# Ledger of designs, part 56: designed miniproteins, single chains

Each design is a single chain, and the fold is of that chain. pLDDT is the mean over its residues in the fold that is shown.

## One batch from the design tools (miniprotein)

Design m1941
Fold by ESMFold2-Fast:
Structure m1941 (fold): chain A 90 residues (1-90)
Amino acid sequence: SRLDRIRELLEKLFEELEKKANSKGYVTLREVAGIITDIAIKEKATPEELEVLNRVFELIGKRANEKGQVTLEQFREAIDEVLAELEARA
């Protein structure tokens, strides 16, 4: 389904971020932007899927600290919020 594909893309995004996280569980917005771009290209993201990835990035940008860093926990929360928004619209 469309939601299953979006869940798959977001899980792949999270797995790549886990690889980049420092010992304290932080990733930078710059690292997030790079991984989103790489996944969009590799997975041949549709315009709709790209809008979902950009929505996650928007939420993360609002949660980032003054150094432009977010925790993996904050990232998981943003993914869960976007998935809940999509399920409510289905």
Scores: mean pLDDT 85

Design m1942
Fold by ESMFold2-Fast:
Structure m1942 (fold): chain A 90 residues (1-90)
Amino acid sequence: SFEEEKKEILEKLERLYARFSAELDALLAASTDPAHRALIEATRRELEALYEEVKKEIEESEDVRKMVNLYVAFALRAIGLLEDLRLALA
């Protein structure tokens, strides 16, 4: 059903967000540079804001294709944020 598909997409979104958050937490725990710590914390806030907005859009959506596209867009944007962070920490 539509409601079951929405629930599955939201659960996948939450798991993906948890995985990226754990990676950022690990980077923060390994970092002693105040400037690097500030960048990691800023990336955490950006990722959280992105997650909350995408979650709301999926919850309010009545279109399975739109929900899947929102999930994929979140994944790509989150990967981009982590890649940008990795380059900045180099």
Scores: mean pLDDT 90

Design m1943
Fold by ESMFold2-Fast:
Structure m1943 (fold): chain A 108 residues (1-108)
Amino acid sequence: MKELEEKAKSPDPLEQARAYVELGREYLKQGKYEEAIKYFDKAIEVAPDSRVAVEAYLLKGVAYMKLKKYDEAIEAFERARQLAERLGDEDTVESAKELIEKAKEMKK
């Protein structure tokens, strides 16, 4: 965690965003879903139009799924889908669609 917090101070926005995603992943592993979401939001803020932001939106959706906040999960996955579509990442578009459908099923 301390090493990742130092990398989060990087002058490179992409390195900073990657460090925030890794911090969020660490909080996800600990079951600290609200803290994980805060770090994914920081990654998105620092590098909003990047493949790192796509990953942050997907992981944010997973954290919302764990919190049983299915509407927020769907919103996060939909933003990941839209950004992946703009970046030409068709595999991630399909993965995001599957996660959206899963979140809709869990909401029922």
Scores: mean pLDDT 87

Design m1944
Fold by ESMFold2-Fast:
Structure m1944 (fold): chain A 62 residues (1-62)
Amino acid sequence: KTLKIIAKGGTATIDGKEYKIPPGTEITITDDHTVTIDGKKATITNPALNITLELDEYEIKE
């Protein structure tokens, strides 16, 4: 099952480089992603692509 998350802000790290995530960015989560939630912060990781997304605020869409 595919899960979608709308980011309200955060940081993306791709190959060790940091990028800002604009509010309203839609992120599609598949089985290749690991999601960790700690309070209001969510971390989405894809180790095969060396991608880590750190979301300060988010909402879940079905």
Scores: mean pLDDT 74

Design m1945
Fold by ESMFold2-Fast:
Structure m1945 (fold): chain A 87 residues (1-87)
Amino acid sequence: SMLEKKLEVLEKYLPRVEEAVRRGDAEAAAEALLEAYREMAKYEEDVRRAIALELRGIGIALEVLHTGDPRLALDELERLLAELKEK
């Protein structure tokens, strides 16, 4: 299912963001978050939802870079993972 594919994407990218947080690497965290959201957008059948998901990823990645805080990327992926597991 599309949900299972999105969970696979999160399971792939979450460890990369966790490692970036451990290293204090905001740029690596932002890049991993962007890649995750771009891959997840491919599993949205509604074009508007796909665009909204990509824009959200871009917005949070920019906040990560602006603040220098890689934890913002981790918090977002963990939030999305929890949301998807509830559905």
Scores: mean pLDDT 86

Design m1946
Fold by ESMFold2-Fast:
Structure m1946 (fold): chain A 84 residues (1-84)
Amino acid sequence: SEALEAELEARLREALAEASKRLPEEAARAALAAGMHAAFRGVSEEERERAVREIAEKYGAPEELVREAFERGYALAREYLARA
């Protein structure tokens, strides 16, 4: 549904704004996107943890904050999939 897609996009914009208060916007955007993709692809816990570490290293960002943004993107995509 385009309505569900629009809702997901709006919630992602809100999540990006919140994460960008404590992370560089590029790191926040990468973490949220990676979390979403992990949910859509059904990747393993090990793959998710590796993605968090790689983003933290690439952007010089705190791993805990990158993980929070990643988990938020993951949760939003999981909720979208449950309603779609």
Scores: mean pLDDT 86

Design m1947
Fold by ESMFold2-Fast:
Structure m1947 (fold): chain A 74 residues (1-74)
Amino acid sequence: PYEKAIEKAKEAGLEEIVKTLREAYRDLPVSPAGAEERLIEAVKKYAKDPEIQEELIKTVREFVEALRAEIDAA
């Protein structure tokens, strides 16, 4: 999930989203909802192509859900 999101953002040339994903990954254990909101806002700000925006939002949600499940299991 995380690697897929990074790869899609790099493929789209969206370096700012790559940076935000790395920062959110670090912060997810303490604020999953806040990290998800920041990532979606970054995608909307930097990914102006609607198709890329929708793909990245879906990937971000999958990524956050997977990490939330991992945190809940710990």
Scores: mean pLDDT 69

Design m1948
Fold by ESMFold2-Fast:
Structure m1948 (fold): chain A 65 residues (1-65)
Amino acid sequence: SVEALKQQLLSLGLPEEKAEELAKKMAEKGFLVPLNSIDLSLPLEEQIKQIEEIIEKQELIPLEK
């Protein structure tokens, strides 16, 4: 669900607005971003770029089995 995706992105420290935007993009592709694939030592803008790249490449966990 979009809500589950949003919760995952919020746990990365993303603003709710940005988390909802990216969660909708992930939901359109039917995937979740693995949190351990994001470099949390980078600035937030770079973390967001990593998430967007993962979404584009579909290197995500499927929402349904």
Scores: mean pLDDT 67

Design m1949
Fold by ESMFold2-Fast:
Structure m1949 (fold): chain A 84 residues (1-84)
Amino acid sequence: SDEEKNEKAIELGEQGLELANQGEKLVKEGKYKEGVELAKQGIELAKEGLKLAVSQEAVTKAVAAALAAIGVLANAHFLGGLEG
């Protein structure tokens, strides 16, 4: 059902964003490997959410999660490169 798909898509997007936010916190604490791992998990959840998305809300949440996770990866690469 579209309603079940929409609810699952929103849940996946919200979980992906939470993982991205946790990853950003770890990167700011110098835990680049752990932060990158959470960001990658956030991207995978965002991709799953986008595949199930049947509403603008679900798409928006999945895109927000993906962008946040990409930001974590970029910050980890930049900061980790400066410490190597």
Scores: mean pLDDT 86

Design m1950
Fold by ESMFold2-Fast:
Structure m1950 (fold): chain A 98 residues (1-98)
Amino acid sequence: MSIAELVAEALKATSEVLKKKGYTEAAKSVEELAKEILENPEKFTLDELAEIMYILSIALENIGLTELAELFKELSEALKKKDKKKIEELVEKIKSLA
């Protein structure tokens, strides 16, 4: 699986968590971001993906999804370090919350 596909899977899982908690508009925005990354992966460097994941972590923290926010913060750092094994482990943890 590519890093873009892994990030998209984490975003899809996050959209499901947001839907379950009633954040319907936020869930739609996150799902649309996942689709854009999958359709146009060449638009995103790993550093740009890391920045997007970090911004999402702050948004998740602000709505009280602290555990999910911490995982996205770690995912941002793993993307900057190009640590594919750590990215895979973090995406699995995020998917477990959905």
Scores: mean pLDDT 88

Design m1951
Fold by ESMFold2-Fast:
Structure m1951 (fold): chain A 68 residues (1-68)
Amino acid sequence: MSIIEETLKRIEEIMEEYNVPEEEKKKILDSVRKYLEELSKTLSDEELRAVAEAIVKGIEKEAKEKQE
């Protein structure tokens, strides 16, 4: 599985855990996918993984804050 696909799966699982609505989930996943695909043209796999990890942490924090 690619770094992008692994990252999107992690984000989807986090959003499902916090009961994020399906439409919002699709919009977030589409935005992250496009962003990472654009970065993958210029970044190394190591750099792409670092950006992906930062995005996952940001999504988890936002999902937790919206549930509270």
Scores: mean pLDDT 80

Design m1952
Fold by ESMFold2-Fast:
Structure m1952 (fold): chain A 81 residues (1-81)
Amino acid sequence: KEKVRQALEETAKELIAKHPDLEKAVNEALGAAKRYIDEGKLDLGGIVAMMVILATAVEEGKEHLAPEAIRAFLDALEKAR
């Protein structure tokens, strides 16, 4: 639980540092995912993070960055299990 949350926060910081334009999408995804992760619903947390990243990135015209952000979040969830 704590390890997964920390891994996602670290991944979010790395993504924002590499792609500052993703700050809103990454922070919104992290906030949404944390709720489900705190409830022990890791798979649902991953799905919600993916959907929030896609929706926010498309809304901001940054959809070309969404695949990298989605992959990073899913990798962090899997490795922290």
Scores: mean pLDDT 76

Design m1953
Fold by ESMFold2-Fast:
Structure m1953 (fold): chain A 82 residues (1-82)
Amino acid sequence: MLTPEERARIDEILERFQKEVDELINEAEKKGKPVGEILRLRVLAESALKAFRDAADRGEITPEELEKLAQEVLEDLKRMVE
């Protein structure tokens, strides 16, 4: 079971991930990326966020592991926009 401090850190990581994804989608739209590419980006980001949240709710992931995975996913998504 996660400590209250670890849960708070996880919630902060998830909130930051969501904000960075929203900014990335906004950037992709401003760059005139095709609707299909933007939709794919949204689906992948939403799928990742759901998986992270589900793992956190089950106590299966530490804040450190989540931060690493969230950063890796963000880097992959950024490559899709650039």
Scores: mean pLDDT 84

Design m1954
Fold by ESMFold2-Fast:
Structure m1954 (fold): chain A 91 residues (1-91)
Amino acid sequence: SAEAEREQAISAIIVNSPSIEEAIDKLMKEFKLSRKEAEKLIMDPLALLVRGVVEAIAKQKGLSEEEKEELIRELIRRYAKINKLEEVELP
C-alpha cells in the first residue's frame, strides 16, 4: 500500500543516513515536511512502529534475526541522540 511504501521509505532514509541531521533534511525534501514534522517522525516513541519499520527493511534486504535486532538498536540510538538521552535499554 502507499502507507507501507511511505513507512519503508522513511525507514530507509533513517537507516541509510550517516547522521540524524541528514535524515531530517532528506525527510523534509522527499516528503515536503517541516523540520518539526521530520523530527517527530524520527522521535515517535511507538515501539510497534520501530519494529514494523525494521521488519520491512529486514524483509527487503533478507536480513537475519541478529541483523534485524541490530537495526532496531541503531534506530533507538538515533532516537536517544535526538532526545539527548545517555543510555537506552532495549526491552
Scores: mean pLDDT 71

Design m1955
Fold by ESMFold2-Fast:
Structure m1955 (fold): chain A 90 residues (1-90)
Amino acid sequence: GEEEAKKIMEEIYKKYPGDYEAIVEELKKILPKVNKEVQGILAGLILSYLARNKELKEEHLEYLEKLAEEGAPREVLLETLIKITEEILK
């Protein structure tokens, strides 16, 4: 769940403090190894981090905001977060 996803992110940040390249590399390795719900939550946290550093495309932010405002089902939101994150991490 959410606490498990937060713990994973905290452990990655602690292991690679300030090393953006190493953080991204570790995330690429971890995403396919966790369940879909944790993937979606981690993707959301990653996208929030990237948005804060102005590395997220405006179109991705607008699309996510629109889905949230329209009350899209949780599974659709999580799947969208995962797909956008995978695209960015390519």
Scores: mean pLDDT 70

Design m1956
Fold by ESMFold2-Fast:
Structure m1956 (fold): chain A 88 residues (1-88)
Amino acid sequence: SLKELLKEKRLQEFRKLADRIMNEAPDNPAEIVLRLAEHYGDEKTAARARELVEKLKKNEPLKEKEREEIHKELEDLLEELRKAYLER
């Protein structure tokens, strides 16, 4: 259906935007979620992403498990943004 096709296009655009931001800031993946949340005007997700940005900066040296946990949390926030703004 046309609705499914438009949904797929929005998902592809979201992926392209996320990949582009990731290429610009590979050392801080939390900034990807922050920029996407700000782009969609999701202040709550943006606030959470800012906390993760700060947490990544404070970990010196970063423990691998903490980095993996933050990465998973960021993936979950990205999925929340995708569902909230792209599934309908």
Scores: mean pLDDT 72

Design m1957
Fold by ESMFold2-Fast:
Structure m1957 (fold): chain A 68 residues (1-68)
Amino acid sequence: AAERVVEALERAGFRVLAVAVSGDVLYLTVEAAPEQAPAVVETIERAGFTVLHVEVEGDLIFVAARIP
């Protein structure tokens, strides 16, 4: 569930600022440097989620991922 990916991101050293779920899609706001976006995506995918969309704005990374 959503809590699993949040805990995986926090364990990897990222701060999760917001979490929302709509249907089978999870929306995450992660505080990280822009160059950390690949590591954020890899962490989410290794937790079993399929990353659908990623946007980077300053020190914020917005991710939409499909819940398994």
Scores: mean pLDDT 84

Design m1958
Fold by ESMFold2-Fast:
Structure m1958 (fold): chain A 72 residues (1-72)
Amino acid sequence: PVITFDSSTAAETLQAIGKEIGTKVDIISLDRKVLLVSNADTRTLESAKKVVEELKKLGVKDGDRLLVSPHK
């Protein structure tokens, strides 16, 4: 799953959410329109779902894909 949107806005939102939850979230800007969320466990996946909900409020289409993979 891949989320496509302005990476600058998303980066700030993801970092704020990650810090608040205490979960590490890596933001990989691909072509400055794609956001990749890395995670190491189930708790991080739960955090990623919360991020998707916040991004939907910013206009991200519900049908867009969220790329979440184990943190390397």
Scores: mean pLDDT 47

Design m1959
Fold by ESMFold2-Fast:
Structure m1959 (fold): chain A 88 residues (1-88)
Amino acid sequence: SMAAFKAQAEARAREAGRRAIERLGELDKEGKEKAQLIGDNNAVSSPMEQAAAIVQTGARLAYEKDKEVGEELARLAREVARLATAAA
């Protein structure tokens, strides 16, 4: 069903956000805290919007410290964007 598909897409997006926070934390503790705060500020909107905000911020902050980690998190950001499109 469409409802089950949307729930699964949201779960995958949340997992992408969690992975982004974890990877950013290995590189930059302050960046992790900033990404978590942005996630919290978007919690009222939707899980998909929250995950998108986290991975976009994570990719930007990671890229300033480590290009390879930044590119890894940018791939997670594209994954969340695809999930959002598919769930719409």
Scores: mean pLDDT 80

Design m1960
Fold by ESMFold2-Fast:
Structure m1960 (fold): chain A 83 residues (1-83)
Amino acid sequence: SMELEKKREQIETLEKDLKELEKRYKEAKEKGDEETIEEIKEGLKHAIPVLEKFLSTLKDEELKERVKELIKRIEELIKEIEK
């Protein structure tokens, strides 16, 4: 359905954005840019409840698994930042 296609596109965008954010974090960590790291951490923490709400609206099992993986990656990144 067009609705499923739109949700898939949204998830693809989120996956791409997280990939770019992971790269930005790596670069900020190498430079000792604590301000950028803190900004990334706060953004990631705010993203979790939004993604959990989005997950609750999904019926497609593939899309559910992809959003669960996004949440897991975000939680792992927050944990890495807080070390």
Scores: mean pLDDT 87

Design m1961
Fold by ESMFold2-Fast:
Structure m1961 (fold): chain A 91 residues (1-91)
Amino acid sequence: MINIAEKIKELLKKYEETGDPSYIDEIFALWKKYGFGIGELPEYIENGKPVGKISLEATGLVLKALEKAGIPTSGLRDPLLALFGEHEALK
């Protein structure tokens, strides 16, 4: 079982250490494959399938990755804040 928030944290750390855009591309690939609704991520991946609840931590980490890549996030963040309120992971 893979914790998506922990996987994204690992990839972001590697990007901050190396500057290699492939780590950001891996985060986007996770978001593209497992994202649902307005881009929310599940807590876990097991056998290539999403498992668990919506992870606002993992979702917030994707927004951070988009911001580091120079992509505006307000169009994703604003709907998420409207649905889930002011959650620490989305700040």
Scores: mean pLDDT 72

Design m1962
Fold by ESMFold2-Fast:
Structure m1962 (fold): chain A 70 residues (1-70)
Amino acid sequence: MSPEEKRAQELLDQAHLHLELFGALAETDPARAEEHYERALEYFDELGKLGYEDLAERLKKTADEVRARL
């Protein structure tokens, strides 16, 4: 695995963790849930900067759709 691929995987893992926390906290602590959502978007932005722009945009769209249903 290249260093760039490893970094992309680390960013994906962190973004997914924050999206899980967003979903888990949405009903009980909306303010904390929103903070986790924003952190996930920051990780997607960093993923885009590594050259995975299309993947980052698809993941952001999916996250926005999930958030809109809450």
Scores: mean pLDDT 82

Design m1963
Fold by ESMFold2-Fast:
Structure m1963 (fold): chain A 89 residues (1-89)
Amino acid sequence: SDIRRQLLKEAEETLREADEVIEELEKVYKETGDPTVERMIKKLREDRERLEELIKKNASVEEIAKELIILGSTVTLARMYLWVLKKEQ
Protein backbone atom coordinates (compact mmCIF):
# COMPACT_ATOMS: atom_id res chain seq x y z
CA SER A 1 0.00 0.00 0.00
CA ASP A 2 1.02 3.66 -0.41
CA ILE A 3 0.89 4.14 3.39
CA ARG A 4 3.18 1.13 3.92
CA ARG A 5 5.60 2.34 1.20
CA GLN A 6 5.84 5.81 2.80
CA LEU A 7 6.31 4.28 6.29
CA LEU A 8 9.13 2.02 5.04
CA LYS A 9 10.83 5.05 3.43
CA GLU A 10 10.62 6.94 6.76
CA ALA A 11 11.95 3.85 8.59
CA GLU A 12 14.92 3.53 6.19
CA GLU A 13 15.82 7.22 6.79
CA THR A 14 15.49 6.85 10.60
CA LEU A 15 17.64 3.67 10.59
CA ARG A 16 20.31 5.61 8.63
CA GLU A 17 20.13 8.51 11.12
CA ALA A 18 20.44 6.02 14.02
CA ASP A 19 23.59 4.51 12.46
CA GLU A 20 25.14 8.00 12.07
CA VAL A 21 24.32 8.93 15.69
CA ILE A 22 25.69 5.59 16.99
CA GLU A 23 28.97 6.24 15.12
CA GLU A 24 29.25 9.75 16.66
CA LEU A 25 28.37 8.43 20.16
CA GLU A 26 30.99 5.64 19.84
CA LYS A 27 33.69 8.26 19.08
CA VAL A 28 32.63 10.28 22.16
CA TYR A 29 32.55 7.13 24.33
CA LYS A 30 36.08 6.15 23.21
CA GLU A 31 37.35 9.62 24.29
CA THR A 32 35.31 10.12 27.52
CA GLY A 33 34.08 6.77 28.90
CA ASP A 34 30.77 8.56 29.68
CA PRO A 35 28.32 5.92 31.02
CA THR A 36 25.34 7.94 29.69
CA VAL A 37 26.81 7.67 26.17
CA GLU A 38 27.29 3.89 26.68
CA ARG A 39 23.62 3.50 27.72
CA MET A 40 22.49 5.58 24.71
CA ILE A 41 24.51 3.41 22.29
CA LYS A 42 22.97 0.25 23.80
CA LYS A 43 19.41 1.62 23.62
CA LEU A 44 19.86 2.87 20.02
CA ARG A 45 21.18 -0.55 18.94
CA GLU A 46 18.27 -2.35 20.67
CA ASP A 47 15.62 0.05 19.27
CA ARG A 48 17.20 -0.19 15.78
CA GLU A 49 17.23 -4.02 15.88
CA ARG A 50 13.55 -4.18 16.93
CA LEU A 51 12.46 -1.92 14.05
CA GLU A 52 14.60 -3.83 11.50
CA GLU A 53 13.19 -7.21 12.68
CA LEU A 54 9.58 -5.94 12.35
CA ILE A 55 10.32 -4.80 8.78
CA LYS A 56 11.98 -8.16 7.92
CA LYS A 57 9.00 -10.20 9.23
CA ASN A 58 6.55 -7.93 7.35
CA ALA A 59 4.83 -6.76 10.55
CA SER A 60 1.73 -4.51 10.52
CA VAL A 61 1.90 -0.79 9.66
CA GLU A 62 0.84 -0.04 13.27
CA GLU A 63 3.66 -2.14 14.80
CA ILE A 64 6.31 -0.63 12.48
CA ALA A 65 5.01 2.92 13.17
CA LYS A 66 5.20 2.42 16.98
CA GLU A 67 8.82 1.18 16.87
CA LEU A 68 9.74 3.93 14.36
CA ILE A 69 8.45 6.55 16.86
CA ILE A 70 10.49 4.91 19.66
CA LEU A 71 13.70 4.84 17.58
CA GLY A 72 13.12 8.42 16.35
CA SER A 73 12.71 9.63 19.95
CA THR A 74 15.95 7.90 21.03
CA VAL A 75 17.82 9.45 18.05
CA THR A 76 16.48 12.92 18.98
CA LEU A 77 17.52 12.58 22.65
CA ALA A 78 20.99 11.30 21.66
CA ARG A 79 21.50 14.26 19.28
CA MET A 80 20.44 16.68 22.04
CA TYR A 81 22.93 15.10 24.47
CA LEU A 82 25.74 15.31 21.87
CA TRP A 83 24.85 19.01 21.35
CA VAL A 84 25.03 19.67 25.12
CA LEU A 85 28.44 17.93 25.35
CA LYS A 86 29.82 20.09 22.51
CA LYS A 87 28.54 23.32 24.16
CA GLU A 88 29.86 22.54 27.68
CA GLN A 89 33.46 21.98 26.51
Scores: mean pLDDT 89

Design m1964
Fold by ESMFold2-Fast:
Structure m1964 (fold): chain A 76 residues (1-76)
Amino acid sequence: MEILEYEIEETSPDEFVGRAVVRRDAPLEDVIKKLKEIAEKKFGYEDVEVLRYSVRTDPEDPDLREVVAFLKGKKK
């Protein structure tokens, strides 16, 4: 799986939004798992819960999709 672009933004204490641009055929579960792993490593959480996610086709390139995941960090 290849993530072409990603960003993770803290929206409130322990809450984050992860965004990833991926190819249309990328497995969504792998994309969500990767965003979760990036948040765990970047912010030092032992576990990150995926609250919800959404997927949309890129308006400028129909072979690309944007995955947006809403994440919550769990501390020790």
Scores: mean pLDDT 77

Design m1965
Fold by ESMFold2-Fast:
Structure m1965 (fold): chain A 62 residues (1-62)
Amino acid sequence: FSEEQIKAAGEAGKKAEEAGVRATIATGDSQVGQAAGNAVIEEAGKKLGLSGEEVKEAARLY
């Protein structure tokens, strides 16, 4: 991964956590929260040319 991909993935990871928590609180359903978080990761992956799993890997390096 490039430094830019690592940084962008790390920021996307934080946004995914926030989105997941907010969706869980709003719906009372942790599966909806996980889906919301995964959607943020997938969106970041499309912009970076990475899969959702690769975004999570790059975020771990940040």
Scores: mean pLDDT 80

Design m1966
Fold by ESMFold2-Fast:
Structure m1966 (fold): chain A 94 residues (1-94)
Amino acid sequence: SEYVDSFKILEREDNSLETGTQRFTIEHSSGEKLTITLDYQKRQATVTDEDGTVLVTTSLSDAQRFIHALETGKVDETSEKLAKDILKALEEKK
């Protein structure tokens, strides 16, 4: 997917035992850096920009599919949709 392939994981931080959260820093091909926060208690994920502005909120499972697609290259319909939603939010932020 051209949309999923436009992102890469730079960093990961697993604080699931301390805070119930896991964080991933991703970079878009434009150089924009985003944080994906997985919240295991809320069963929710948020995608935030460098200012901490929430761009996208989605389910934990949808975000996990997206991260798996970034790590493995195994793109599904859910990961492609989330990539498009993130790209749309970045474009609308201008």
Scores: mean pLDDT 85

Design m1967
Fold by ESMFold2-Fast:
Structure m1967 (fold): chain A 89 residues (1-89)
Amino acid sequence: MEIDELIRKGVEELEKILSKYLPEDEARSIARIVENLLRGYREAKEKGDEKRYQALKAGLDTLIASLEKINPEAAEKVRKLREEVDKLL
């Protein structure tokens, strides 16, 4: 599976998880933030931009911690997506 397809599919599944507990607009907004962070993280890693890669990794860690307070299932989904992206880089 290509990284772009993995991110898109995983984000769609994350949006569905979030939509069980949050209004649709809020669930979609959070899913888009995760998508943008994962895409930036992947691009920084592929381009060898170590400073940007570390900053985006920290941003993902912060987002995961925030999601755990709202929905532990969603937090675990983001954590797993980051791990799967890392394995393909």
Scores: mean pLDDT 82

Design m1968
Fold by ESMFold2-Fast:
Structure m1968 (fold): chain A 89 residues (1-89)
Amino acid sequence: SKEKELLRKLIALNIRLAGIEFDVELVKKRPNSPNREKTLEQTLKESEDMLKEIDELIEQSTDPKDIARLEKLKKRVQDLKKEAEELKK
């Protein structure tokens, strides 16, 4: 069903978000890491891919509660992307 598919995708997106949140925190704690720039570039790319996927899910959603959940997730990804961009400077 559409409801089961959306729930599965939301779970997967939240797992991916936790992964990039962890990578950003790791960069903050390890400022002299040789992999810092690569980790931030991967985080930015993953954030962009996630935002595109979230927008597609919003377009196909008709339930206001699902749209609100997706918009909240989108904001978290946008905030994290902005933080990663600021750390790359």
Scores: mean pLDDT 87

Design m1969
Fold by ESMFold2-Fast:
Structure m1969 (fold): chain A 96 residues (1-96)
Amino acid sequence: MQETYVAFVLVRSTVEMSPEEFRARIDELKARLESLPEVAHVQVRHLRGDEAEILIAAPTREQLEQSVAALFELAKEDKRLRAELKWVSSGAAYLL
């Protein structure tokens, strides 16, 4: 029984941009997140051309909270994106 902490964050475009630009921006955000030592596992699901869901998974609550905080700070640096925490699960088994 491996305990995993998971957060789902919704990221939306705040300005007019193409779906291609939005995907590139989200891909850059994911790459920057994955470059940080405190960030565990990141997956992206594109919902629409201006909306993406980011899944963050971590082995501890503290690491999850650090990862979510990093995502929000990086999204704030990109004035074209807005991040909203939608859901958090704690103590649930996560299967890839």
Scores: mean pLDDT 73

Design m1970
Fold by ESMFold2-Fast:
Structure m1970 (fold): chain A 80 residues (1-80)
Amino acid sequence: MDEIEERVSELLSEIGREKKYPALVLYTAGLLEIVEALEEGREPTREQMRKTVDEVLKLPEEKQEQLLEEALEKIEEYRK
């Protein structure tokens, strides 16, 4: 789990250096990629991370916040 979180953090840092995104978008996309990687039993990838950032960015802020809460809840379940 920590390895997946670390990899997502690295990918978000790389993406954030290429283009400035709102913090809510990057944080939400990062948590969603952690959840998807854990559920699929895969490592996070730059390609999937970019796709997730772009998908979150297209959503209204209210939906971004909802996805953030859902992703946080799922991550907490994986830590138990």
Scores: mean pLDDT 80

Design m1971
Fold by ESMFold2-Fast:
Structure m1971 (fold): chain A 66 residues (1-66)
Amino acid sequence: SAEEAVKKLKKIAEERGISVEEMVKRVEAALALIEAGDEVVGRVLEHEYGLSVEEVKAAVEILKKE
């Protein structure tokens, strides 16, 4: 779910010692490359977060509204 994806991204940000805002910026940069057709970035993102690109995109939209 999008709520579980949000929790996972927040936990990863904390584990990496970065802010949620910084995590969102990095993920948005990766999502922009994926939208431009970079399939490798898409696979790396899914492996890194253990979430689908769609789940990550939904979670980022929620985090941007907080």
Scores: mean pLDDT 81

Design m1972
Fold by ESMFold2-Fast:
Structure m1972 (fold): chain A 65 residues (1-65)
Amino acid sequence: MEEEKQKIFERAKKKVEELLKNPDASPEDVIEALRDIGEAYKYNPEEAKELQKKLFEAIEKRNKS
């Protein structure tokens, strides 16, 4: 169980970092990141909240053009 929680969090973190480096990533990548953050929130809400903040910053950068 603990390894699953760690993998879920690492997956969410990687996707958020990819979106921060490539704001032109597909909408499906954004949806996947949000979903993974939601799953991580169940196990580690404090760190998931930080990832969510970073994701929203990436989304704002994509939409402001």
Scores: mean pLDDT 74

Design m1973
Fold by ESMFold2-Fast:
Structure m1973 (fold): chain A 97 residues (1-97)
Amino acid sequence: MDEIADRFVRVLESLRPDAGGRFSLEQIEEIARTLLSRLSPEDQILAQTIFTAVMTAVERSPSGEATVEQVRAAVRAALARMSEEDQKRVAELLSSL
């Protein structure tokens, strides 16, 4: 889980290096839209589940931004609710991004 969550954060940072370790809802939505367009419909469902968890964490943050630690926590929580097969698929998708 931690390795997948760390990989997810690195993908976010590579697409938005200007974010400085904090992500707004608008930034996460833009990243999600960009990445989802590259995926199959089946893979989009898995990716959307993770992005929804991250966006929910941002929306519940008093600052309106999620730290790297909050993003990792949201990703880990989403993965913990997925099957082992879906978790492996998410890891493969992140490795290709």
Scores: mean pLDDT 81

Design m1974
Fold by ESMFold2-Fast:
Structure m1974 (fold): chain A 76 residues (1-76)
Amino acid sequence: EKRVRLLETEIEAARLKYENGDVEKAKQLLVEAYREMGLTPEQAEAAADAFLNGGVTKEAIDRIREALEAQRKAEA
C-alpha cells in the first residue's frame, strides 16, 4: 500500500517537474511521501532532491504509470 502510494507520488512529482516546471510542489509531494515511509524530514528532503536531480524520462514515467494502474486493477 505505502509503496504503491509512493510510486504514484513519484510519478506525479516527475510530471510536475518535467511537464509543468513546478519543482517546488514536486519536492513537497516527495518529502511528504518519504516521511510517510518513515524517513526523517532531513532524510526525506535529501531523497526528494536526489529523485528530482537524478532525472526521469517521459517514456519511463509512462511505463511506470501503466504498471501501477495494472497493479491497482489486480488488487481491486
Scores: mean pLDDT 68

Design m1975
Fold by ESMFold2-Fast:
Structure m1975 (fold): chain A 90 residues (1-90)
Amino acid sequence: MEERLRKVVEEQLKRDLEALDKEGISAAFGTKKVTKENLEKIVELFKAARDAFADNPAMREALDTLGRKIAEKLKELGYEELAEQVESYL
């Protein structure tokens, strides 16, 4: 169960990272209704990715860049508490 969920999260985050690299973080936020629940889910996925790739320096560096972009967008939207959660994981 958990191992299967981890692989699904890793594959989804890879797709999300590729989309964010090509279209920017606004694509992830702009194509979906921006709700606190959706933003909390993005933060959860980011934390899961950081934990999953903790031993991969290249992925950690990519996630640091993504995390900074997520935190910046969360602050722009007024979700400073969620932004602080992301920044604490950098």
Scores: mean pLDDT 66

